# Ledger of designs, part 61: designed miniproteins, single chains

Each design is a single chain, and the fold is of that chain. pLDDT is the mean over its residues in the fold that is shown.

## One batch from the design tools (miniprotein)

Design m2228
Fold by ESMFold2-Fast:
Structure m2228 (fold): chain A 76 residues (1-76)
Amino acid sequence: SADNLAIDLALAGKLDEAEAALSAATPSAYAWYLLGQVLEAAGRYDEAAKAYERALELDPSFAEAREGLERARAAL
């Protein structure tokens, strides 16, 4: 599925392509947030932090993305 493709692309470091692969009504901020969660779960904290930062650039009020960014940065 497109979601599985997006996860695979994110784990390969292709975050922009991963966002583009997400389908159907998922806002870009939320897509970046989901990619951040996948990267964080994989222990890839630097890449997770970048994904959360991109989510916050699109929606500065996104509390869950801010919390994810703080966790990812603390793990570095």
Scores: mean pLDDT 78

Design m2229
Fold by ESMFold2-Fast:
Structure m2229 (fold): chain A 75 residues (1-75)
Amino acid sequence: MEKAKKEVEEKLEEAKKYVDEAAKDPSKREKYFELALKKLGEAMKLGDEAGKEVMEIANKGLREVQKKAGEAEKA
């Protein structure tokens, strides 16, 4: 349980970092968004397998990353 929570948090942080990189370099935006989506998928899969509490963390992080990505697209 604790290990799964940490792994989800790490994947979500990696996804956020890729979104930040996409915002800094528009020429690489597609590549970084693809990497961010991959990390989000890994976090969501781990959350689904680990149970409700971990899934709630994954869902909250997903919404945060989606908001950041939307802001990056507008910038």
Scores: mean pLDDT 78

Design m2230
Fold by ESMFold2-Fast:
Structure m2230 (fold): chain A 76 residues (1-76)
Amino acid sequence: PLSAETKAHIQSLFPPVDMEALRRMAEEAARLEGVDPPDIDNPTQVAGAAIRLIGEDPERAERISRERREKREREE
């Protein structure tokens, strides 16, 4: 088991991922590649497509993440 301090440090480097943001990134990646979108109910395919978008176009991935964060804040 990890200490609480180590867990907090890891969480600061890898914040919890918004699954809907990942789905949006996966859809955008598929659109840019001109391929069928991944099965949004399959977390492995969604994560893989999102990671690919982050690698190829980090600015677009950040934009999607920001839009999701703003929507969440607006709903509060």
Scores: mean pLDDT 65

Design m2231
Fold by ESMFold2-Fast:
Structure m2231 (fold): chain A 69 residues (1-69)
Amino acid sequence: MSEEIKKAEELIKKAEELLKQGKLEEARRMIDEAQKLLVRAVLQGEVEEAQKLGKRLKEISDKLEELEK
């Protein structure tokens, strides 16, 4: 796995923890950074791994949007 994929996975895990703590702004920053890393991974050809993490990122982002409403 690329460093981009590894870092994105770590940021996704951190965002999940922050959402559990109600730290929505910090969770959003982790989500945004992970999304940037996944885009770079796709451009480098790691499409399948980036798609799996992208699905997980989408689920967390959807939960964050529900909490911000």
Scores: mean pLDDT 81

Design m2232
Fold by ESMFold2-Fast:
Structure m2232 (fold): chain A 74 residues (1-74)
Amino acid sequence: AALAAGAEGDPAHIPALVPLLSDPDPAVREAAAEALARIAARVGRAVVPHLRPLLDDPDLATRRAAARALAPTL
């Protein structure tokens, strides 16, 4: 991926990044939210079905990470 011409909006990465938003390490959650926000900026609402369950998560940190990932679509 480091050799690509800056296309970080690949939706194939969404299923791999979603579980990282619930990772016990806050640095991993932040990195996953940033990567998903980049993807959301490219694919728009196509990311929503993957992030919706996390917006209802009982963990406030997980909900905030999911909301940040959706910010570019708003």
Scores: mean pLDDT 70

Design m2233
Fold by ESMFold2-Fast:
Structure m2233 (fold): chain A 74 residues (1-74)
Amino acid sequence: GRGESIDEVIKKIEEIIKKLKEYLATNPKNEKAEKLIEEIKKFKEDFENLKLSNEEILKKLKEIEEEAEKILSA
């Protein structure tokens, strides 16, 4: 099965941020999207500065993806 590598996690984070920024361009002042971008930035800092387990990385990435989908499908 396909595993998540560090490079794949970073790529997914950047893609989600891009989609949320594009969403904010058409939906200004969406507090949920703004808050999620802040949470993703903090996750990226924690990821780059801390040795997180693969399970912790996958769990947080899944939470971010689910929240992003809820915002983008609204």
Scores: mean pLDDT 75

Design m2234
Fold by ESMFold2-Fast:
Structure m2234 (fold): chain A 63 residues (1-63)
Amino acid sequence: MVEEAAKEAYELGKKLGEEANKIADELERQFMNELLKQGASLEEAVAAAKEIAEALRKGIEEA
């Protein structure tokens, strides 16, 4: 029972990790595009979007 529960928990964690990464990547893309639309340079847009996505990933890890 414990061994099976641990296996299911691992599989669930794997799926949640995949979904969390997908959401973070989508958010990074959206923020980058919005900043570019507002007249930011590619370098500024990439840096800002990366910082926001990394903050989201860190929040997920700390939850």
Scores: mean pLDDT 74

Design m2235
Fold by ESMFold2-Fast:
Structure m2235 (fold): chain A 82 residues (1-82)
Amino acid sequence: SEEVVLEAAYAVMKGAAYFMIELLKKNEKVPKEKVEEFEKRAEELLKKMDEAKKKNDLEELRKVLDEMQELLNEAEKLLKEV
């Protein structure tokens, strides 16, 4: 069901967000300003994900999960550039 898939995606994306932020923080070649930018964006999206999940708003949850995936893709690209 969609609920099961989104629940799994929520758990995975939450873990991935924390992991990527730690990788950015540990990489001395990533500018501090960029790390802070990604941290703030991740925190905002994590809050939106938690709120959508609590409201059982599957449309909003899917949308925020997509936004989180985009942020993670940007972070991965940044890490590959350094």
Scores: mean pLDDT 83

Design m2236
Fold by ESMFold2-Fast:
Structure m2236 (fold): chain A 90 residues (1-90)
Amino acid sequence: MITVEMEFEARPLSGAERLARDGEIYEAALEAVKEKAKEAGREKMGLGEVETRYENGRVTVTLTEKEEGSPEAAAAQMAQAASLAILSAM
């Protein structure tokens, strides 16, 4: 079982800024997923359960792997959860 945790600042952004931030969140999630897979000695890390928490202007996203799969899919899952949680916090 692999767990990836990421933290993002929740702040209001314009539509164009939101698109740029969503891209940055995805790239950060992809790197975190790949790094944790390498740290665990694995080639791939896949989908799992995503939990989000909002505290003091920050959103924490935790992915707990349930199945081996695409790091891109895992990163997309984390990025979607992070973006939704940030929007809900604003």
Scores: mean pLDDT 75

Design m2237
Fold by ESMFold2-Fast:
Structure m2237 (fold): chain A 61 residues (1-61)
Amino acid sequence: VEELRKEIIQYALKGDFEKAIELGRKLAEENPELAREVADQLEKMGYKEVAEEIRKIAEET
């Protein structure tokens, strides 16, 4: 689970938003609460669009 969080952040930093969202979806399926925390972290880092997509998925899961 911690590895997924690290990978999501790494892909967002690289500009691979599609991969970041895909991994965020996987995290939301395993732990929706942690996925929301990752989305909050990404938003604070300036990745608002990626954060909103992951948060939306976490709320629906």
Scores: mean pLDDT 81

Design m2238
Fold by ESMFold2-Fast:
Structure m2238 (fold): chain A 76 residues (1-76)
Amino acid sequence: SSELEEKLKKMTELGIKAGEAIKNGDLDSAQKILDELEKLVKELKEKYSEDPVVQEAVERAEEELEKLRKEIEKKK
């Protein structure tokens, strides 16, 4: 319920923060934020495997995670 909504919001916020860190050239901070995002994505994927709305949000977050990690590798 409200706790799930907070976690879904945090997942979105972590993606935004990682993108901002990459834009600012702070690749070390970006990596830490993406590691936190990856942990949250894995938790939600496992705990809410039966929830199609959560699974869709997780898939989008996994796509964003891959995209942002590739941006870091390209700038490394």
Scores: mean pLDDT 85

Design m2239
Fold by ESMFold2-Fast:
Structure m2239 (fold): chain A 65 residues (1-65)
Amino acid sequence: AAAALGTALLQAAVALAKAGDLASAAALLLQAAPLVSAATAAALLASLSPAQQAALAAEILALVA
């Protein structure tokens, strides 16, 4: 069930990123990362534009700085 929880968190993170809430999206993505495969993460994140992916990466960097 951890993989199911991770997928749900990752889907929520993608939805938040598409809505422009990149900070909340980054926080959920960090929580989801250890629970999902790299392939599942890549597939869901590929639904974001390159600009959204770059902005999300910047928010993640800010959280782990």
Scores: mean pLDDT 78

Design m2240
Fold by ESMFold2-Fast:
Structure m2240 (fold): chain A 69 residues (1-69)
Amino acid sequence: SKRLLVTTHPDFVGQIVALVESRGGRLLSREVVGDKVKLTFEVPSEVAEEVLEELRKIMPGGGSVELIE
């Protein structure tokens, strides 16, 4: 599996968690950082790149998403 780090506005947290969980991922941690939320997920390697691309569509200008080993 791969680790996925997402920083987003609170309004998008529910959508992001639902997307990741629908693809077999799971939330490992949640941290509030200023006006944003930092989420760490564990994602199956087979879908990691697809999840990354879908998340980028949700957060084109308001957050960040990165894949870590």
Scores: mean pLDDT 80

Design m2241
Fold by ESMFold2-Fast:
Structure m2241 (fold): chain A 57 residues (1-57)
Amino acid sequence: GPAPGSAAQRAALDEAMAQLKAADDASVEEIARLIGRVLRAIGDMVEEELRQRRAER
């Protein structure tokens, strides 16, 4: 599988963060969705790290 912190995962997180930063006048629902995307990207990175750690056990 991909290594922890793969370029694809970093790009997804960076894009979500950029969208959140640009959402100056976004509705509460839009801001919540953008935050959800950031949290999902972080969760995917954590899951990959845990998968790697399990492979070492």
Scores: mean pLDDT 72

Design m2242
Fold by ESMFold2-Fast:
Structure m2242 (fold): chain A 57 residues (1-57)
Amino acid sequence: KEELIEKIIEAKKNKDEETLDKIAKEIQEKFNDVDEAQEFTEEVVEKLEELGIKNES
């Protein structure tokens, strides 16, 4: 879980859309429940905000 968050942060810093797409697929496979996917998304958003990284693609 935390490794996925770190990968997303690095991909956002590098604007690596290909890595972000792969991570999105991994999240879909790992989280079959909407609530779990939502919680994970909230954690990612919070971490990005803490680091001052904009979600721009």
Scores: mean pLDDT 70

Design m2243
Fold by ESMFold2-Fast:
Structure m2243 (fold): chain A 58 residues (1-58)
Amino acid sequence: SHMERALREAERRGDEAMPLALEIVKEVEEKYKAEGRLDETSPSEFGQEAQELIAKAK
């Protein structure tokens, strides 16, 4: 999944950001669930948003 891709990219770039990256991905997922958008939003778009947040956290 695109979510897994975002997490693996965070792992590759170092362990220091991993716990924060996992938390960010969970927050994005919860946001999309709350809005009922998980079924409407493409996996690619979801993964891109997660990756952007992970990048900002570093």
Scores: mean pLDDT 63

Design m2244
Fold by ESMFold2-Fast:
Order: C-alpha cells, then sequence, then structure tokens
Structure m2244 (fold): chain A 62 residues (1-62)
C-alpha cells in the first residue's frame, strides 16, 4: 500500500484533474474509487497511479 505522504500527493493530483477536466461530483467519486482500488491492490508507484487516474479522467470527460 502507498504511504500517507504518497496518498496525500495522489489526492492533490485528483483535485488537479477535477479542475483541469471540469469533472462533476460523480466523476470525482469515480477517480477516488479507482485510487482506493489501486491502493488495495498493492500499487505503490505514485507515477503509475497518477497515469491511471489521468487516463480515467480523460475517459470521464468525453
Amino acid sequence: AMSDAQLQEVGRFVGELVERYGLDAAQRAELARKLVEMNNAGETDVERVKEELERLAEELAR
């Protein structure tokens, strides 16, 4: 699992994605859900987590 510092960094990145892509509350919740799933799956690479979240944000913004 990611450290508290890594989770805070990724949480800030989710906020940046919401602003950049103009996401609504339901779309923001989808990003949060994906983050929790990746953390529970044992993902520890912040760069990979950010890439997956940005990919999802792009898909949601379509």
Scores: mean pLDDT 83

Design m2245
Fold by ESMFold2-Fast:
Structure m2245 (fold): chain A 64 residues (1-64)
Amino acid sequence: MKVLTEESIREGVLMVAAAVTALVLRKLGLEERARELLERVDRALEAGDLEAAEEEVRRAREEL
């Protein structure tokens, strides 16, 4: 197991935040937006761009 870093913890928190935000979007009937959010966050995290992942979650929350 790799040592948990601040970046790894932030990645985990962002994954949970994205999942919760996507769940709320789906309950509001915004299923395509929920899917796009999860795909964009996943792509940003795969690239190591935590700032981009945070921005995607923030923008989705503003749409709620």
Scores: mean pLDDT 78

Design m2246
Fold by ESMFold2-Fast:
Structure m2246 (fold): chain A 62 residues (1-62)
Amino acid sequence: AAELAEADRLVAEGVAAYKAGDYAAAAERFEQAADIRARVLGDDHPVTLGLRKLAAAARAQA
């Protein structure tokens, strides 16, 4: 689905930002990806929860 492709793109951008040390941008990308995944899979889905944890970890380093 187009929404899942968008979520995957946001995850890739978040990982790239994280590796570059841009933790604020990484957190924003992971949160946006988590929001899309939550709409498709639900808030309690392991993938959604994993993205929320990545966003929180990135935000803690910002």
Scores: mean pLDDT 83

Design m2247
Fold by ESMFold2-Fast:
Structure m2247 (fold): chain A 69 residues (1-69)
Amino acid sequence: EKEKAIRTVRWMADVAARAYEAQGKTAQAEELRRFADEVIEKLEKGELTPQQAIDEVTARLAALEVADG
């Protein structure tokens, strides 16, 4: 379900971005929000499946956690 995946991606990105903003990591929060917007755009165009969209955001969150230390 496309709409459910869009809501899930937005929710995941918003929760993580708020956590970064609370830590003063505004640049990381902005990058994450931009990435989520790109994923949602691809999902809306049919370039990604709902599961692929969720997987892309999950992978980005994991990469940001590792890079942040």
Scores: mean pLDDT 79

Design m2248
Fold by ESMFold2-Fast:
Structure m2248 (fold): chain A 79 residues (1-79)
Amino acid sequence: MSSEAERLYEEGLRAFREGDYERAVRLFTESGRLFEESGDLEGAIRSYENAGEAAWRAGDDDLFRRLGEKAEELRKQLS
């Protein structure tokens, strides 16, 4: 299990709640990468979607789009 991925995801949620969107992007993106590497596609999708939301709130439209595309590609692997 990627307990590190879960830890980073929880840290990302904290950063997001505190309005630190740039930090939330980094934490959620790293969480998503670790979930993806461990084969936890559901965890990866959730993490990348939250990273995208944080990127949008940080004003990074390009990163928001790329993270959304990454989550969608992973979702296709589940169906």
Scores: mean pLDDT 87

Design m2249
Fold by ESMFold2-Fast:
Structure m2249 (fold): chain A 73 residues (1-73)
Amino acid sequence: MEEKLTITVPSSLSVEEAVAYAEAQLKAKGITLNEEEREALEKAVASLRPGETARFRVRHKGKTYAVELVREA
């Protein structure tokens, strides 16, 4: 079963704070990232411009999650 998750990252956050924020949002949904997925998240956040959106897929406990990261303008 595919679930869609949207995470809006405030523009006021630094890259480090934005990564921690997104990871905390995913953890609140019961999703734990592996090392490779965490690195992908860090790279995605670092490359996002204000107002941009990045999408990636996470597989956790046999489920597929379509994660959409939106960086607030």
Scores: mean pLDDT 77

Design m2250
Fold by ESMFold2-Fast:
Structure m2250 (fold): chain A 69 residues (1-69)
Amino acid sequence: SAAAEAAARAASEAAERAGGPEAGTIKGMYLAVGGLVGTPRVREAAREIAERYGGPEAGKFAEEAGLLG
């Protein structure tokens, strides 16, 4: 789906920004959360993850990609 593709792209971009051994963990977290997007709690978690690893710009990107609604 378009949402799943957006989640995968966001995860890849977040992984590239973080780099190193954390990249795989960030990608995994994004894909797991993206699959559950639709509940307010999961949406908040996705935003927190995006902001933590990519800063506020990553959080905005996740919202624009439809991961956070």
Scores: mean pLDDT 56

Design m2251
Fold by ESMFold2-Fast:
Structure m2251 (fold): chain A 59 residues (1-59)
Amino acid sequence: GALEEINRRGREIGLETYRRLGEEAAQKVENAGVRALALTGDPEAALRAAEEMHRELAG
């Protein structure tokens, strides 16, 4: 289902960040997702926040 796909993508982003940019960057990506989830209650918003943080740190 949609939630399973969101969780899988979130895990992929976190692992990709860890492999490419290291532990500190991966923690920032996780923190961005957790903050967005806490503020919105929306797993899709959490995934978008994590992806945006990954792009910021990778670019």
Scores: mean pLDDT 86

Design m2252
Fold by ESMFold2-Fast:
Structure m2252 (fold): chain A 55 residues (1-55)
Amino acid sequence: HMEEERKKLLELLKEKAKETGQIDNIENSFISPEEATEEFMKRLKELVEKRKAAA
């Protein structure tokens, strides 16, 4: 179950990275899907909230 959520987070993170143009950095920084995506996703969520409020 967590693994599926992990994959979803990773896909969302890739989409965000694609928009930013940092998809390569995401893959290079990837050590573990759990640690990398969870931490990165948390930061991304905060940014998304700001953008959502702006939009």
Scores: mean pLDDT 63

Design m2253
Fold by ESMFold2-Fast:
Structure m2253 (fold): chain A 75 residues (1-75)
Amino acid sequence: ALAEARAALERADAALAAGDVEAALRAYGEAALALYKAGQPREAAVLATAGALLAIGEGHGEAALEVLRELEKRL
């Protein structure tokens, strides 16, 4: 639900503030999936793309691919 997406985004913000990019990427993926399940696929795609770009910029391309792969299962 939307509440799950909000909780995941709050976790992402906390992780970024702590410098934990991996935890932030995981939280972005959780938020994207929660938005998709809540019937907001466009918003889910935007968050997944933002998370993937962050992962690539930080050298975490494998994490970006995992987020995208999980969203593909829901399309």
Scores: mean pLDDT 70

Design m2254
Fold by ESMFold2-Fast:
Structure m2254 (fold): chain A 61 residues (1-61)
Amino acid sequence: GPSIEEVLEAVERHLRAHGLSDELIAKALAEIRKVLSDPSLSRDQQIQEITKIISKALEEA
């Protein structure tokens, strides 16, 4: 699968394209990094949590 850095780069590009501030992008990326670094979460659970983080960030924009 993709590396943590590849996932974070893709998410940053997506959020920036939607006009989010650097502050909101940095906050979302920090939360996603925690999810991707959590060994108790399955890949499917990581995808679900990341989707929630992205949705919340876009709502705050």
Scores: mean pLDDT 84

Design m2255
Fold by ESMFold2-Fast:
Structure m2255 (fold): chain A 84 residues (1-84)
Amino acid sequence: MTEEDFLAAAEHLEALADKMEKEAEELGILEEVKPLVEEVKRLAREVREAARAGDLERALALLEEAEKVALEAGKILQEAREKK
């Protein structure tokens, strides 16, 4: 991955986090999902900062962590959809 790839990934994660927050609010589970959404947004910012600094190894590690947190939030949202 290049710096530009990481910047694009960070932007995608921020957009995904905003979408997940809106869906969680509509499902009435915002309080459960909000900490995970905020963590994804924080990690996305750190990915962008690491990529801009040229620390691509750190950017990759932070991106992998952000993807893991986003998957966890996604599972909670999926389970909430299936129970309604």
Scores: mean pLDDT 84

Design m2256
Fold by ESMFold2-Fast:
Structure m2256 (fold): chain A 62 residues (1-62)
Amino acid sequence: AVERVRELAEKAIEAAKAGDYAKAAAYLTAGALIAIGADVDGDEEEAREALEIVRRAAKEIE
């Protein structure tokens, strides 16, 4: 889960740099949903790490 969320965060930042904010929002949303899935599965450590990756990417885009 964490590796996939990291890939989505990187794609979101690249999309934002290209001016495609709709695509950036879609990638961030997908990453957040994966992180929530990990939390539901009881993997608290993985969910926490994944959410932090999404949070940092969102802050980078601002």
Scores: mean pLDDT 77

Design m2257
Fold by ESMFold2-Fast:
Structure m2257 (fold): chain A 82 residues (1-82)
Amino acid sequence: MSAEEQIEEAFKLNDEAQAALKAGKYEEAIKKAKEGLKLGVEAVKLAETAEEVARGTGAALSSIGIGAEAALLSGRPLSEGL
């Protein structure tokens, strides 16, 4: 996948993780957030432009936030959301 494709998929996974979090599906939210984080980090590694670095980093940070929130709300250690 290109950096752009990985960024788009990371944002999609973050949207799905946020929806799962809102629905109380904490395991699904954590899983999708972890997948989004992986893609965001990989996108930054493949990035050829400053815009791709910024977007990939933004996606990764959003994934961390969603995963951490899902872990906390489900009574899990923060490490389970990362």
Scores: mean pLDDT 83

Design m2258
Fold by ESMFold2-Fast:
Structure m2258 (fold): chain A 104 residues (1-104)
Amino acid sequence: MDEEARKLIEKARELLKEAEKLIDSDIEKAIDLLGEALDLLQKALDVATTKEILEEILELAKEALKLAMKILEKAETKEQILRAIGLALRAIGLEFDARLKLEK
């Protein structure tokens, strides 16, 4: 479970870095990569069992939200704006779900 989650987290982290680099040159690809990263983080959350992995997912969800906000600032079309808002809401939901799964 955690080995699978860690691999998904590593892939998501690389996709977030790539998306951030593409915001100014290819915003559509940045949006697509951020969406893929969020999908991977959701899968990681589904299989995560340890506090360590859940804390990593929480941190990356916060990074994804910041990236979605940067995309929103650079968005040129209504479609891009709506997609960026959707990604931000997904990141917020993922952060909330990760917090709920953390050990108390």
Scores: mean pLDDT 86

Design m2259
Fold by ESMFold2-Fast:
Structure m2259 (fold): chain A 50 residues (1-50)
Amino acid sequence: DPAREAAQQRVIRLVNQGDLSPEELREALRRAGLDDEGVDNVVAGWVSRH
């Protein structure tokens, strides 16, 4: 989904530049309209970087 992918990328960029916890990241992604698989994929990648 182009719109969902764009929203996901925008959130990822913002949280990667911020100091969010994994819980705050999950909530931000959920608020952006990502489904469970989208949230899990982003959080897994983010955790591996931190």
Scores: mean pLDDT 69

Design m2261
Fold by ESMFold2-Fast:
Structure m2261 (fold): chain A 82 residues (1-82)
Amino acid sequence: KKEELIKEMKELVERAKESTDPEEIRAIFDRLTELALKAGVDERLARQARYAGDIAAENGDFKTVVRIAEDLLKVAEEVAKK
């Protein structure tokens, strides 16, 4: 089950890399944070990533959007191994 969560998160990160639409990025981060929480990521960290991703997308800072998404995935992968 955790492998399926991580797989879906990887797919969402790839979509985030290809998107420049703030509304699509927001939807991606909503789903990404739900999956991260299910994987066992700390709620405060997941909430902060969701907020930071939304703000970066609204500002057109898509490089920061990708970094936040990738960092959240890395944390989820580490927590899922435990």
Scores: mean pLDDT 84

Design m2263
Fold by ESMFold2-Fast:
Order: C-alpha cells, then sequence, then structure tokens
Structure m2263 (fold): chain A 67 residues (1-67)
C-alpha cells in the first residue's frame, strides 16, 4: 500500500514540484524491478517529463498488484 500513497503524492506534485514528483515515481518504478519500465522512466527523467514519470509509476503499481 506504500506504493499507492507515493503515487498519490507524486500526482499532486507534478505541477508544483516536478522534481519531487519524479523522485517519488522513481521509488515506485524501482520496486517493480521491470527493465522496460526502468528504461522508460530514465527517458522521462532525461526529458524532465514529470507527468510521464508518474504515468510510468502508475503502470508499475498495476504490475505490482498483479503479482
Amino acid sequence: EEEKKLLEEARKLVETDPQRAIQLAGRIVARAKDPELMARFGEAVEKGDAQGAVDIAEEAVKLLESR
């Protein structure tokens, strides 16, 4: 359930603190341990795309819930 709370917090921060949103999203993506999601997350970070990073973290949460 920690991952869902981190995701909700990251979503709130996309507009006001995009760097913090990316940091929280990264913690979620790391927990999924999925190479494709980790690669896509790295690309979003390189582009400064906080919304994209959070969207990838949402996919990571869904993957963790399906395991």
Scores: mean pLDDT 82

Design m2264
Fold by ESMFold2-Fast:
Structure m2264 (fold): chain A 86 residues (1-86)
Amino acid sequence: REEALERMERLAREIKAIVDKYPELGNEIKKLVDEALEAFRAGDMTAFAEAVAKIRELSEKLPPELQAEVDRLLDEMTRIAVEMAR
């Protein structure tokens, strides 16, 4: 459980680092990443899934290489959340 949260926090930091150079879009994605992390801590898997979906939509505006990396990190976050819900 603590390991899952640490993994989730690390993935969240990696997404934030990727989008950090994009001030407007990056700030919006960072807020949604924080919402996803808070939802995960609260056990609100519906709010978590909604935040992840919104991040994916915003990430479509990133360069293709960064979009692919963000999607990969979001997939890993979703996998952890699903495993912890079981």
Scores: mean pLDDT 83

Design m2265
Fold by ESMFold2-Fast:
Structure m2265 (fold): chain A 81 residues (1-81)
Amino acid sequence: SEKEELEKLLKEAEEKLKEAVKALKQGDAEKALKYAEEAIELAEEAKRLAEKLGDKEAALRAEIIEGLARIVLGLAKLLFG
């Protein structure tokens, strides 16, 4: 159950990151910021759950998603702010 919740959070974080990148490519700063922030929040939740479960691989995956989402957030602020 908790493993399924973790995988769901990781997938949702990845989907939001993809939406943020798409919005960034389209010049939609508002959507890029929104989806990047949502991806960060989901990745942080996934990391906390992964750490509780001792799932080092999932924790690393969450950190990568968070890092990429923060880059997208920064680019959206820089390019369209």
Scores: mean pLDDT 89

Design m2266
Fold by ESMFold2-Fast:
Structure m2266 (fold): chain A 58 residues (1-58)
Amino acid sequence: TPAEILRLAAEGSRAAAEGDYATALRLYERAKELAQSLGDERMVAELEAAIARLRAAQ
């Protein structure tokens, strides 16, 4: 659901802020999978950008 995607993305952002990049990546990937299943291409792109930023930060 859209609410579940937002929850996962928020938890991922919090994990990233705490320096837990592994948890943040898993949460963003789960949110992305849900967004893809809903056909929300804008949300998929936003989550892909967040994932790319985390990978660059390691």
Scores: mean pLDDT 83

